# Ledger of designs, part 23: designed miniproteins, single chains, continued (2)

Each design is a single chain, and the fold is of that chain. pLDDT is the mean over its residues in the fold that is shown.

## One batch from the design tools (miniprotein)

Design m4817
Fold by ESMFold2-Fast:
Structure m4817 (fold): chain A 94 residues (1-94)
Amino acid sequence: AVKEAEEAAKKGDVESAIVYAKKALDEGDYKGAAKVLEEVIKIDPKNARAWVVLAQAYLKLGKYDEAIEAAEKAKKLGAVEEADKIIAEAEAAK
């Protein structure tokens, strides 16, 4: 999953990179997923989905402040409902 996400990001295939990063996240590779998504946001910093999945990865890593910051960015880009859920979960975990 992480290797497929890294290869997709390398090729500029942002959508596939996000899909594989989400799969890595679902498989428990939170650090690998976050690393790939940090590269994705450098390529496409206005991709709301990339910021949502990055925020989810930070939440799973216990990086609550980074999760909130990434979710706030996703919210500004239109992912309001998903971002608000992540912010609420991160604030409750602090």
Scores: mean pLDDT 84

Design m4818
Fold by ESMFold2-Fast:
Structure m4818 (fold): chain A 99 residues (1-99)
Amino acid sequence: SLEEEVRQALEGAIASAEKAIEAVKNKDYRTAAVHLTVALLLASEALRFATDPEVRKLIEEAINKLIEASRALDQGDYETAIKKLEEALKLFREALEKV
């Protein structure tokens, strides 16, 4: 079902964002960028299949937080990168509860 596709994509985005946070904390910024990119791709996949407007809005807000995290990571602002990744995780988990 489309709901199952959304659930799987959101769970994948959550796992990838968590791995990105761990990589930043370990100062493995290249690995963090890879996991952040995977989280963004999976979040975009979730948005493609999502039909509920509230779920779509939460995913779009989470994608914006991932983009902000990516910019912070590129600028060497690792504290802001972690904060934005944690904000994205909260939004993804809220979206998952509504699927």
Scores: mean pLDDT 93

Design m4819
Fold by ESMFold2-Fast:
Structure m4819 (fold): chain A 81 residues (1-81)
Amino acid sequence: AAPQLLRVRATSPDGEAEVEMEGPLTAANLARAILEAVDQLPDPSAPVRLEVETSDGRRMVIEGTAAELKAQAEATLAALA
């Protein structure tokens, strides 16, 4: 089977970040990709649009501040530990 890929693009007024990970769309993989993307952005109060895409064609959009998205991703990873 073809490998599964997860792509997350974070867009803010102050910059953009993209993260690509090998693996399926799971809560853990998504949270980790969000953390890696958002940590590259300079302003924690800036509005951020996350565009999530999988290699199998699933797509979703998540919006929030960089700080809110980071906190949510960290909470998700903690809950799965």
Scores: mean pLDDT 82

Design m4820
Fold by ESMFold2-Fast:
Structure m4820 (fold): chain A 94 residues (1-94)
Amino acid sequence: LVEKVKSKDVKEQIEAIREALTSPDREKALEALKAGAKSPNKEVQNAVIDAAARSPDVEVGREAALAVLKNSKDRETVIKATAAAIDIIGRELE
């Protein structure tokens, strides 16, 4: 999964990030999402934010969104990651 996220093909990277959402292995899902967050491609980073927001595991979602926030230099992506992190934390608090 992590190898697929590090692929030279943006489409494969995005597909791997979406697969991370359905992974039963929390550690592998987090590793894949964090690898995507380090991508220089903002489409891949946005896919990580979308995956974080849709994650059934709020801890995985929170860590993934924060990873994009820490690694992105694109203002729009940082704003989107921040909004996703706040939403995920709100869901966790109920």
Scores: mean pLDDT 75

Design m4821
Fold by ESMFold2-Fast:
Structure m4821 (fold): chain A 58 residues (1-58)
Amino acid sequence: MTGKEMLRYMDEQTGYGLAEYHIDKSPEEVYKIAKELGLSDEVAELAKKYLEKLQKQK
């Protein structure tokens, strides 16, 4: 695994975990939380999209 692959994996895990932890919040709110935590736009968008999927599947 390259350094880039490891960073991408960690970013994906961070996005998923953030969405699951804030499942009761809106996708917009989780995006703002991710940005406030200093996470990248990519991770913030991932968390937002994953939360939207979780809420639509239930």
Scores: mean pLDDT 78

Design m4822
Fold by ESMFold2-Fast:
Structure m4822 (fold): chain A 99 residues (1-99)
Amino acid sequence: SEEKARKLQEAIELSKKGNEYFEKGDFDKAIEYYEKSAQLFEEAGDLRGAARSYVNAGIAYLKKGDYEKALEWFKKAIELRPDDVYARKLQKEAEEKLK
């Protein structure tokens, strides 16, 4: 639908903004953009896009040392894509961290 096409375009743009902030080391802003991107991808039915944005948010949380939030986002990615080996590896790495 037209609405879904718009949400996909917005999700992609937000994902790119998240990447820009991540590269600058602004993990808080990167997380904000990845979370918004993931929501729009889900609303548009692009589960692969949503899972990727969840993984990216989780990685940003790892960079901040917030292992609980990182785990939460990796689990969301795996729920959408159970066969994602990379997301599962990141989940295990986060689980090995102690607070």
Scores: mean pLDDT 88

Design m4823
Fold by ESMFold2-Fast:
Structure m4823 (fold): chain A 61 residues (1-61)
Amino acid sequence: MEPRPLTVPRTSASGLPLTERQKAIREELVKKLEATDPSSLEEQIERDVYEALLAMLDALS
C-alpha cells in the first residue's frame, strides 16, 4: 500500500497545450539526433528519419 502521491506527468494533459507537447517532442528528437554517431549506414538512416520528423513538427507548429 502506497499512501504517497505519485509523480504524475499530467501537467501537459491537464493544461493540454499542443504547443508545449510539440516542444517536448522536438527537444527529445534533437537529443536523439545529437546522440547518433553517423559511423554506419544504419545510423545515417536514423539521422535522416529524425531530421524528417523535426521538419514535420516545425512545419506543423
Scores: mean pLDDT 66

Design m4824
Fold by ESMFold2-Fast:
Structure m4824 (fold): chain A 82 residues (1-82)
Amino acid sequence: MYILGKNSGLTGPIPESLTDRTDLEVLDLSHNNLTGPIPAGLGDLTKLRVLDLSHNNLTGPVPASLSNLTSLEVLDLSNNNL
């Protein structure tokens, strides 16, 4: 499954309910106005090949649980306040 929300005018935090989507292979939420932390539960999305959260206003630490993403081919967290 793919979630493609690039340049969609999204605001507020990444929803915790997204971490229940264990069938996700691509999550692209780049070029939005997302705020708050990266949810640690994203590390449960072990089928992720692409995680692009770049060009947002995300804050706080990068969760260590992202190391569980062993299928990951692309990780882009650039242009945030992490």
Scores: mean pLDDT 81

Design m4825
Fold by ESMFold2-Fast:
Structure m4825 (fold): chain A 80 residues (1-80)
Amino acid sequence: MISEKELKLAIAELVLATHAAVARSQGNDEAARIYNEALDALRKGDFEKAKELVRQAAELTGDERSGELVLKLIDEIEKL
């Protein structure tokens, strides 16, 4: 069975990829780029960089609430 850490990582990756795709579909190429960079950082285990990039992208899109939820998920992964 998938571990809790692997499952949460998969969810975080899917959420970041979805946010990047949505931003691109809305013409916000800068936010899409930053979300994709956050996804790359998360995959490399650079949780601090991933969180900083998520904050930047959320600020650009004005969806800071969604950003906060992703940041909490990354914090939970880091603790596992």
Scores: mean pLDDT 83

Design m4826
Fold by ESMFold2-Fast:
Structure m4826 (fold): chain A 62 residues (1-62)
Amino acid sequence: MLIEKGEELVRRGEEAYAAGRYEEAARLFEEAAELYREAGDLHSEIGARLRAIGARIDAELA
């Protein structure tokens, strides 16, 4: 359940990122990372956090 919710948030974040909505993408990736942390999935948590950082950098540059 938590992992599935995290996967859905990552998908939505990727869609927001592709649309140039970098602030929205960063928030979605951060929410996904929190769900993965609660689920104990360290690999997916780190992946989501890195995506969030990338989206925040792109938001600042846009």
Scores: mean pLDDT 85

Design m4827
Fold by ESMFold2-Fast:
Structure m4827 (fold): chain A 115 residues (1-115)
Amino acid sequence: SEETEEYAREAAEAAREAGEAAGAEGAARAAASAARGAGAAGGRAGAIGASAGAIGAAGATASALAGGSDEEAIEDAAAGAAGAAAAGGRGGEEGLAAARGAAEGAREGAREAEE
């Protein structure tokens, strides 16, 4: 759903901004906070989207900061988001959309953090 995708994007953006300011730990904390807030505001769809986005973003940021390639960062983000979506009982199209948003945001944040 578009709402799930929006929550995933917001969680990825929060992780990116925090990662730029405070590294991987900041990214993970911001992503977790965004997921919690989205669950409160958007119920099930918000919780699933934000959780997928948050985990993907945190994973990608950590990978990039450890000297991983862009491809590794994107793959880690996608794997993290897919895992979170599966844990929340979502797979398929919604999980994939959330993973893509999270991977893109996390990759951009990781690049800026490495600069």
Scores: mean pLDDT 56

Design m4828
Fold by ESMFold2-Fast:
Structure m4828 (fold): chain A 75 residues (1-75)
Amino acid sequence: SAEEAKRELLREAGERQREIAARIEAGELSLAEAYEEAARLAEELARRAEAAGLPDLAAEYRAQAEAARALAAEL
């Protein structure tokens, strides 16, 4: 169902965001690289949300991708 897809996307998003944070703390990613990776993740999640019939969630992830790209560009 769409609700199950939403729960799965939110769970996966949280796990993958924590992985990015852990790699920053470990010195494996620069802050700019982390924002670029976060932007790519958000774009992937936006496409998956659209495919699952979750347009509001897709819009939120697209906004997150734009914000992350803007932050990467400032560094």
Scores: mean pLDDT 87

Design m4829
Fold by ESMFold2-Fast:
Structure m4829 (fold): chain A 78 residues (1-78)
Amino acid sequence: MEEIKKEVKEALKKEGIEVSEEELEKAVEIAKELLEIAKKSKSLEEAEAKAKPLVDSLKTEAEQRAAAIAFELLAKKS
């Protein structure tokens, strides 16, 4: 939980992207919700339909990149 925020922030820093604590928290929470959707969905199409409003809520490049990295880290640990 708290460690994943640190890993995401470090990864973004290596890419030259600065992220605020609020953007980081939002991105990690959305990534967790996306992973739950992926686990509970019967098909990729269903998962994408349910994920779309969450992905669309990521308004900044930092939020989008942070969520993508967090999702990848969470999925890899599962």
Scores: mean pLDDT 79

Design m4830
Fold by ESMFold2-Fast:
Structure m4830 (fold): chain A 73 residues (1-73)
Amino acid sequence: SAAAEANAEFMKKVAEAVEEILRLEKEGKSKEEIEELKKKYAKELGISVETLDVFLMAYRGDPSASERYQALQ
């Protein structure tokens, strides 16, 4: 369906943004630079920074990601 295809494209963009942020964190970019990147990607994706943080937590394997995601719904 068109909705499933749109969701797949959106999740691909989310994965790309998350992977870039995690790479830059691993490379030692400052917390301030990372927070600015989060704001930029959240705006481009049309989501909140808090929602993007949940995706980052999930990608890091943080067990609290599911609970935090439920709190946003």
Scores: mean pLDDT 78

Design m4831
Fold by ESMFold2-Fast:
Structure m4831 (fold): chain A 81 residues (1-81)
Amino acid sequence: GLSPLNRWLARLEAEGRALSEEEAKLIRQILSYLADPKRTQQEIGEELGISKATVSRYLRELMEAVGAKDREELVKKIRER
């Protein structure tokens, strides 16, 4: 079956909230970095060339989409494929 992330992305597309290929790539990279508990939102932003505020916004939206209450739960849910 599809991962929770892929199901969320498919739902956004179906509802006309299509992400650009660049945004989808950024989201996947953000999730990869979030899996390392030592990386801060600031460091993720620096690695990806985006602001900490942008990282924080995507983290919040992803947490809401998968029903996670914190970063650790988000990573756990996304890893359950």
Scores: mean pLDDT 73

Design m4832
Fold by ESMFold2-Fast:
Structure m4832 (fold): chain A 94 residues (1-94)
Amino acid sequence: SKVQLEIEINLGMALISRGVGRLIGDPEWGARKAIELAEEALRLARESGRVPDEALARAEELLEKAREALKKGDGEKAAELAIEAMRVLLESLR
């Protein structure tokens, strides 16, 4: 589906951004990009009507935790949680 492909692209970009953040010694930059991509993925999932409410709620919970981790300076954990949110959305589309 179109929404599955769009979320897969966002996930790929988030994984690259996390890797780049690690390489340049700025994991918070990588996390900010991953969160932006996960927020876009969640918006696309909601607009598609293809993702179950339970998966949307789980992704939203993970994304909230990602924002909290970033506020605490844990860029690695924030990126991990944002990536997991996108994985939850993708698994619901399989």
Scores: mean pLDDT 90

Design m4833
Fold by ESMFold2-Fast:
Formats: structure tokens, C-alpha cells, sequence
Structure m4833 (fold): chain A 65 residues (1-65)
């Protein structure tokens, strides 16, 4: 499903940024995901996935910065 693909892609992106210690990439990803939450007409499930992902990205950013 779209929701499952979103989760997999976001988790893969987090792992990639953490492995490469890409602090700037994490920051940009957080900004983009927050903008998507604000601007897109999202289902409750999609909103939950994005919110969960944003928290994971923020945690990774704080650990690496």
C-alpha cells in the first residue's frame, strides 16, 4: 500500500542519513516532511506515518549534530 511504501522509504532514508552522518540531509528532510504535513491533504494514517518519521529524523539529527 502507499502507507507501507512511505514507511519503508522513510525508514530507509533515515538509515542512509545516519550511516553517512549527513546532518544537512537530515535537516532538509525534516523541513520537507513538516511542509508536506502542513500543505498536503493527508489521510489520518499518512499523517501518523509522517509525524512518526519526523520524530525519527529529528532524533537522528540531534544525535549527529
Amino acid sequence: SEVEEMKKNLDKAIEYFKKNKDVEGLKQAIERLEELLKTRNLSPEQKKVLKDAIEKFKKAYEELK
Scores: mean pLDDT 82

Design m4834
Fold by ESMFold2-Fast:
Structure m4834 (fold): chain A 61 residues (1-61)
Amino acid sequence: DEEEIAKKIAEEAGISLETAKKAVELLKENPTITPKELAEKVGITEEQAFIILEIYYKARL
């Protein structure tokens, strides 16, 4: 479930649940988005964006 993925992202990346949900929506819109682009659009660090991508795509396996 996307809600559970967003919650896990928020906990692991150290960001708010609202920010995590926004990141998930951007990933749904553009699956090829880079960590840098995601970080810039969401207002987080590139390292946090990388964690988001890793969790999101692992959950799709």
Scores: mean pLDDT 82

Design m4835
Fold by ESMFold2-Fast:
Structure m4835 (fold): chain A 65 residues (1-65)
Amino acid sequence: MTKEVALQIEAIGIGTEQGISVKISFKDGAVVVRIDKSDPEKAEAAKKKILEVAKRFGVEGIVFE
């Protein structure tokens, strides 16, 4: 399992726990994350958790849309 796939699994889990939609795709070695912003507080919390996991896994190419 690559670190990018591990991040995808963790990010989806974070979205589920926060009750918001998180979609992950891969683009030129970067992980592209789209978070539902209907609840800005939950979206920000999810983004912070995803960034923390990315840092722990050593994923540097992360983009939020």
Scores: mean pLDDT 79

Design m4836
Fold by ESMFold2-Fast:
Structure m4836 (fold): chain A 59 residues (1-59)
Amino acid sequence: YEEELDELVRKAMEVAKKATPEEVQRIQDLLQRLAKAEPGSEEYEKLLKEVRELIDKAS
C-alpha cells in the first residue's frame, strides 16, 4: 500500500501542474481523505480508484 500511495501522490502532483484550480482542489481533497482512511478498507479502495481515474483522465 505505501509504495502504491507514494506513486499516486507523485503522479497527482505532476498532473496538478497542468490542471485547473478545480482539478487541483479535487486531487488535494482525495489525497487528504486517503491519508485519513484505513489501508485496505472499502473507503480507501474507492478513494484510490478515484485518484487513479483523475490521473488517467489528465494524462
Scores: mean pLDDT 74

Design m4837
Fold by ESMFold2-Fast:
Formats: C-alpha cells, sequence, structure tokens
Structure m4837 (fold): chain A 69 residues (1-69)
C-alpha cells in the first residue's frame, strides 16, 4: 500500500514537472483516480504514458481550437 501510494505521488510530481499548467486540484484528482482504480506499481509506467499522451493531446486540441477561433 505505502509503496503504491509513493509511486502514485511520484507519477503526479512528474506530471506537474512536465505540465506546470496543471493545478493542485487537478493533480489531486489524478492521484485520487489512480488510487480509486487500484492501480498497481507494475501498472504505473503504462498509466504514466497514457496520462502524458492525454495531456499532450489536450494541449494540441486547445491550440487547434484557439487557432480555429
Amino acid sequence: MAERDAGIDALVAELKAAFPELTDEQLAAIRDSLRFHGVTLEELPAWKKSLIAQMENARADVAALRAAR
């Protein structure tokens, strides 16, 4: 349990470093979602990759939407 929680906290810290636009509330929501889904330490790298890809896609979508307006 403690190791998984530490792994989730480390993942959230890496997301904050890569995406400083994320608010503390958004980071807390991501952490709580990972805990709620019972993500294991072995699954964390895959979840990190998916979350980074989702954030990159969100940035691209926002940029495209702003360019269209």
Scores: mean pLDDT 75

Design m4838
Fold by ESMFold2-Fast:
Structure m4838 (fold): chain A 80 residues (1-80)
Amino acid sequence: DKEIEAHIAEIESLMDAKNAEQVRLGVEAAIELSKQDPDTGKLVLETTKAYAESVLDAERAAQVREHLDKIIEILEEKVK
């Protein structure tokens, strides 16, 4: 999904390479799991948000959360 990739790119710009890679892996796992169970995909994204909050200051954590929330929104939009 092009929109999800755009949000991942923005997240990568807000974090160091090591932490950005962990967030990317979390998003990719959530996308794959959401194909079988959207609730499991959402849970993985919520866990990825908690990880980002633990490694970033409050300002950057808020920006990364906004992009992760948009990814959750995109995945949930498919059930409309």
Scores: mean pLDDT 79

Design m4839
Fold by ESMFold2-Fast:
Structure m4839 (fold): chain A 61 residues (1-61)
Amino acid sequence: SSLIEELEKLMKELEKKLKELYSDEEAQRILNQIEREVTRLVAQGKYEEAVELVKKKLEEL
């Protein structure tokens, strides 16, 4: 699915940006929180909402 590929790309970009802005420990903590939210949406079949969530988190950084 193109949405799954977009989500994977956005998650990699988020991880990179978090590691640039925060310590490794804090970056991993934040990433884990966002991954839990994404996993919940994906489990519900809400791939578009998951993509928008990650985009919003990237804009907030």
Scores: mean pLDDT 86

Design m4840
Fold by ESMFold2-Fast:
Structure m4840 (fold): chain A 87 residues (1-87)
Amino acid sequence: TDKRKKAELHFLKGQLAFSQGDYETAIKHYEEAIKYYPSAVNYRNLGDAYFKLGKYEEAIEYYQKALELDPDDEQSKANLRQAQAKL
């Protein structure tokens, strides 16, 4: 659907920004992706971007949302524990 395609495009733009160290731009695109189509991967990536900015409370929130959609995501579990250890 158009919503899924818009989410995919924003996800890819977020991934590109993240790879370039532009975490604020990555957050913007992951938020748009989630608006069109919520996914565990997009919530995890949003958490990762907040983690890179040192925003550990926000990172924890989004890793928890990722795990609500995919409870078996070992990467989100590991990243959640790492973010919690920063508080």
Scores: mean pLDDT 89

Design m4841
Fold by ESMFold2-Fast:
Structure m4841 (fold): chain A 76 residues (1-76)
Amino acid sequence: KIVYVKLPDGTVLEFDVSTVEGQIAASLRLIGIAIDQGKTLKLQDEEGKVYDNPLEALEKAKDGEVLTMILEPYKE
């Protein structure tokens, strides 16, 4: 299954999450983007549910679903 992730800048990334390895690789890429921005990562699904764990969001996503990447500053 293919899942899309929309970044705050409007870039859309495509991930093959059909396998556990694909889900892990996608999660690590998204976490890397957040770290490079000095922020924490959350993913929101099309139903509005927010996930703190990108692996869980990618596992539960439907084929062709567009997830929204949320980048938040570190908590106080």
Scores: mean pLDDT 77

Design m4842
Fold by ESMFold2-Fast:
Order: C-alpha cells, then sequence, then structure tokens
Structure m4842 (fold): chain A 56 residues (1-56)
C-alpha cells in the first residue's frame, strides 16, 4: 500500500534526523495501513509524522 511505503520512508527520515516523534507517528501510519484500518486513520498518523519533520 502506498501509505505504508510513505510511512516507512518517513520513519527512516525521522531516524536519520533523530526525531523520535516523527518515527513513531510514521510507524503507526504503516501499521494502520498494513492492517487495513480506515485510510483516514493511517493518513492522520502520516500527516503528524510530516508535521513533526517539517517543524523540527
Amino acid sequence: MELAEEGRRLAEEGRRRGNGGATTAAGISVKLAEEGHPEEDARRALEEARRLLATA
């Protein structure tokens, strides 16, 4: 799933930048997308990861 792939990418970026919050949010997005939870839930977690990376 595209959301899971993007989440994995953001988790790696969070680790690279030392942003544990972004890494955790991205990991949650991957889990939600892989387990077939509503896309909105996965997308919200992904957006939180992006926000944490953008504002760091």
Scores: mean pLDDT 77

Design m4843
Fold by ESMFold2-Fast:
Structure m4843 (fold): chain A 56 residues (1-56)
Amino acid sequence: ASELRQQLEQTEEQIQKALDYWKQHETPENVEYVQKRLDKALEELRRRVREELERL
C-alpha cells in the first residue's frame, strides 16, 4: 500500500519534471494536447490505485 503510493507520487513528479523540460523545446499546441492527455491518465491511475487499495 505505502510502496504503491510512493511509486505513484514519484512517477507523477518525474512525469511533471519531464513535461516541464519538454515544454521548453516543443510547440505550444503539442504541449497543451499532451498535458491534457497526461492529466487524464494521471487521474485514471490515481483512481485505479485507490480501487486496488480498497480491494485489499
Scores: mean pLDDT 74

Design m4845
Fold by ESMFold2-Fast:
Structure m4845 (fold): chain A 61 residues (1-61)
Amino acid sequence: DMEEKRERLIEMLENIGIPRAVAEEYLKRLNDEQIEELIKKIATEALDAEEALELLEKLVK
């Protein structure tokens, strides 16, 4: 379910220091494929907040 995956990504971003409101604004601009890719990268690459924000910014362009 994409809604569960969206909530999971928001929780993952909060856990590394990105506020929920900021995460939700980026998620409005991401498609389902990008959300799944970002979940995988955060889980496997141990991204910090700065790295995750840089990746989010690249994905929304």
Scores: mean pLDDT 84

Design m4846
Fold by ESMFold2-Fast:
Structure m4846 (fold): chain A 112 residues (1-112)
Amino acid sequence: MEVLLNILEGGLIYLGLEEYIDKLKELVTKLLNSKDENLRNLVTALLDPNATVEELRELAKKLGLSDEDLGILAMAVGNYRLAKELGADVSADKKEVVERAIKILEELLKKS
């Protein structure tokens, strides 16, 4: 878990969004400690630079997420390879992307 949180922090620093580190770390920690295995697996895959689009789509189907939602989450954690493969707009405003990602993660926690 500590390694995954360090990857998230590095991704946010890369995006110039250090102000969101504490909030995203809080949400990611809650999701990683969720009783729902699908939520834990989704966050782990998003933070894994070697995760596949197929792996993320399988998790997304179980959680009611679209390819657009996955692309936003991937961009927010700095996983631009996955975001591009999901068809995400990598030119989108970085702050807006992170704010949208926070809302998606908060909704997932409410459903668990």
Scores: mean pLDDT 77

Design m4847
Fold by ESMFold2-Fast:
Structure m4847 (fold): chain A 87 residues (1-87)
Amino acid sequence: NIEKEAEENRKLNEEYEKRGLNLATVEYMMEALGLSREEAEELDRLARELSEKYGLPLSTAMRLVAEARRNGWSREELEERAREAAA
């Protein structure tokens, strides 16, 4: 049912916006990194926090978060990399 799917996607997008997340970014991370939706949501939120905290472009923050996930970086290591990228 196309109408039901469109309505569900609209509601999900509204919920994501209220949480400071983006549906397209979360789904991209799920596909690119093989993550669950819950894990991808955590990474999107983290990327936005780093973008705001360090004044980084969101694309740079997303790349750092993805690299951290692939390489097993700690939160501390990730934040150090974000500081270096902002300098």
Scores: mean pLDDT 78

Design m4848
Fold by ESMFold2-Fast:
Structure m4848 (fold): chain A 55 residues (1-55)
Amino acid sequence: MPKVVDLAGASPAVQEEARKLAEKLGIIAVDSMESGVAQAILTGSKLISGQELVD
């Protein structure tokens, strides 16, 4: 299932690691919950947090 990562609310270090992982894995990364929900609906993807991606 495709994924979208919301980076809002995470620490700067977690945001940076999540951005790098998202780029490497071809996952869409966004900086707000609103943008995350919109992208997840448009792409049929699961919305996950930056922490969930790095765990």
Scores: mean pLDDT 79

Design m4849
Fold by ESMFold2-Fast:
Structure m4849 (fold): chain A 96 residues (1-96)
Amino acid sequence: EAAEEAREAAEEGAEAAAEAETPAAVAAATAAAIAAAGAEFAAGVLGDAEAAALSAEGAARAGRRAAELAGTEEARREAEEAAREGREAAEAARAA
């Protein structure tokens, strides 16, 4: 479940960055999507709590970068929220 939260957070950040349509925002969106897929794989396939936590931290970092690159106030707020959820998911994964 922590990996699912991290994935959702990264996807929200990626969508916000993609709407900005700058090359840097697109790169950040791609990184967020990759990190989210990694978190899901680590938690679901490997059952490895530490790998899941590291992937969730990656998703949170990518979400924060997407927030910085978002072109609108609304997109920035959503990406910041997503980054926060990703960080919380990483902490939950380590605690489990």
Scores: mean pLDDT 63

Design m4850
Fold by ESMFold2-Fast:
Structure m4850 (fold): chain A 70 residues (1-70)
Amino acid sequence: MALSKEELERITHVSLLIAAGASYLSAGDLEGAIEYYRKAAEYGRETGIPELEELAEIAEEKAREIEKEL
């Protein structure tokens, strides 16, 4: 499959949002982790790229799990 420059930028952006969420979670900032995982989920779903939609679902599930700790 040929990915456009825009698709590659979207993949990179979603990956960075997930990494930010994981970083906040590791630091014990649950609110920050939820915010960035939800941003990753919303952005990933809007791309229409199946691999990013799968990552979006994983990010959303992580946000929901963390939210239960609040």
Scores: mean pLDDT 80

Design m4851
Fold by ESMFold2-Fast:
Structure m4851 (fold): chain A 64 residues (1-64)
Amino acid sequence: MPDPQEVDEALAAMLLGLGDVFAKQGKYDEALETYQRALDLARQSGNEELAKEAEKHIEEVKKK
């Protein structure tokens, strides 16, 4: 049985990818919402590296 923390990390990684798709389509509002969800899951799982990655993507989209 996978650890719930590992499931949250996997979901956060998938949401980062989905956010990238929205950003590439110019859907910056949807990208921000998706990255924010990824950030929340990364923080809940205690994955600081993934959380920093999500924060970086959020900042990049906000500059658009």
Scores: mean pLDDT 80

Design m4852
Fold by ESMFold2-Fast:
Structure m4852 (fold): chain A 100 residues (1-100)
Amino acid sequence: TAGEEAIRRGDVDEVFRIAARYLAEGKYEEAAELLKEVLKRRPDDVLALVMLAQAYAMLGKDDEAIEYYEKAKALLEKENTEENKKLAEAIDRIIDVIRS
């Protein structure tokens, strides 16, 4: 697939574009597989963690979704910026919705 070719080329920006398209199209399993490949190479990639968490939430895998959101939040909290604080707060609101 185009996503697999982007992974082989190391074109992470193209991988994120393809994963975002898969999420928009409801192809949550395909998005998750692609994002897991990014995380094998870049385990602390906040965008990949958030997008994977979104895919798991849409698949009804709430525990896995929360785990990846919490990992993304922990990484954001290591860099004490106002932008990262707002992103971490947004993640907390998403987790609260999943737990509701």
Scores: mean pLDDT 86

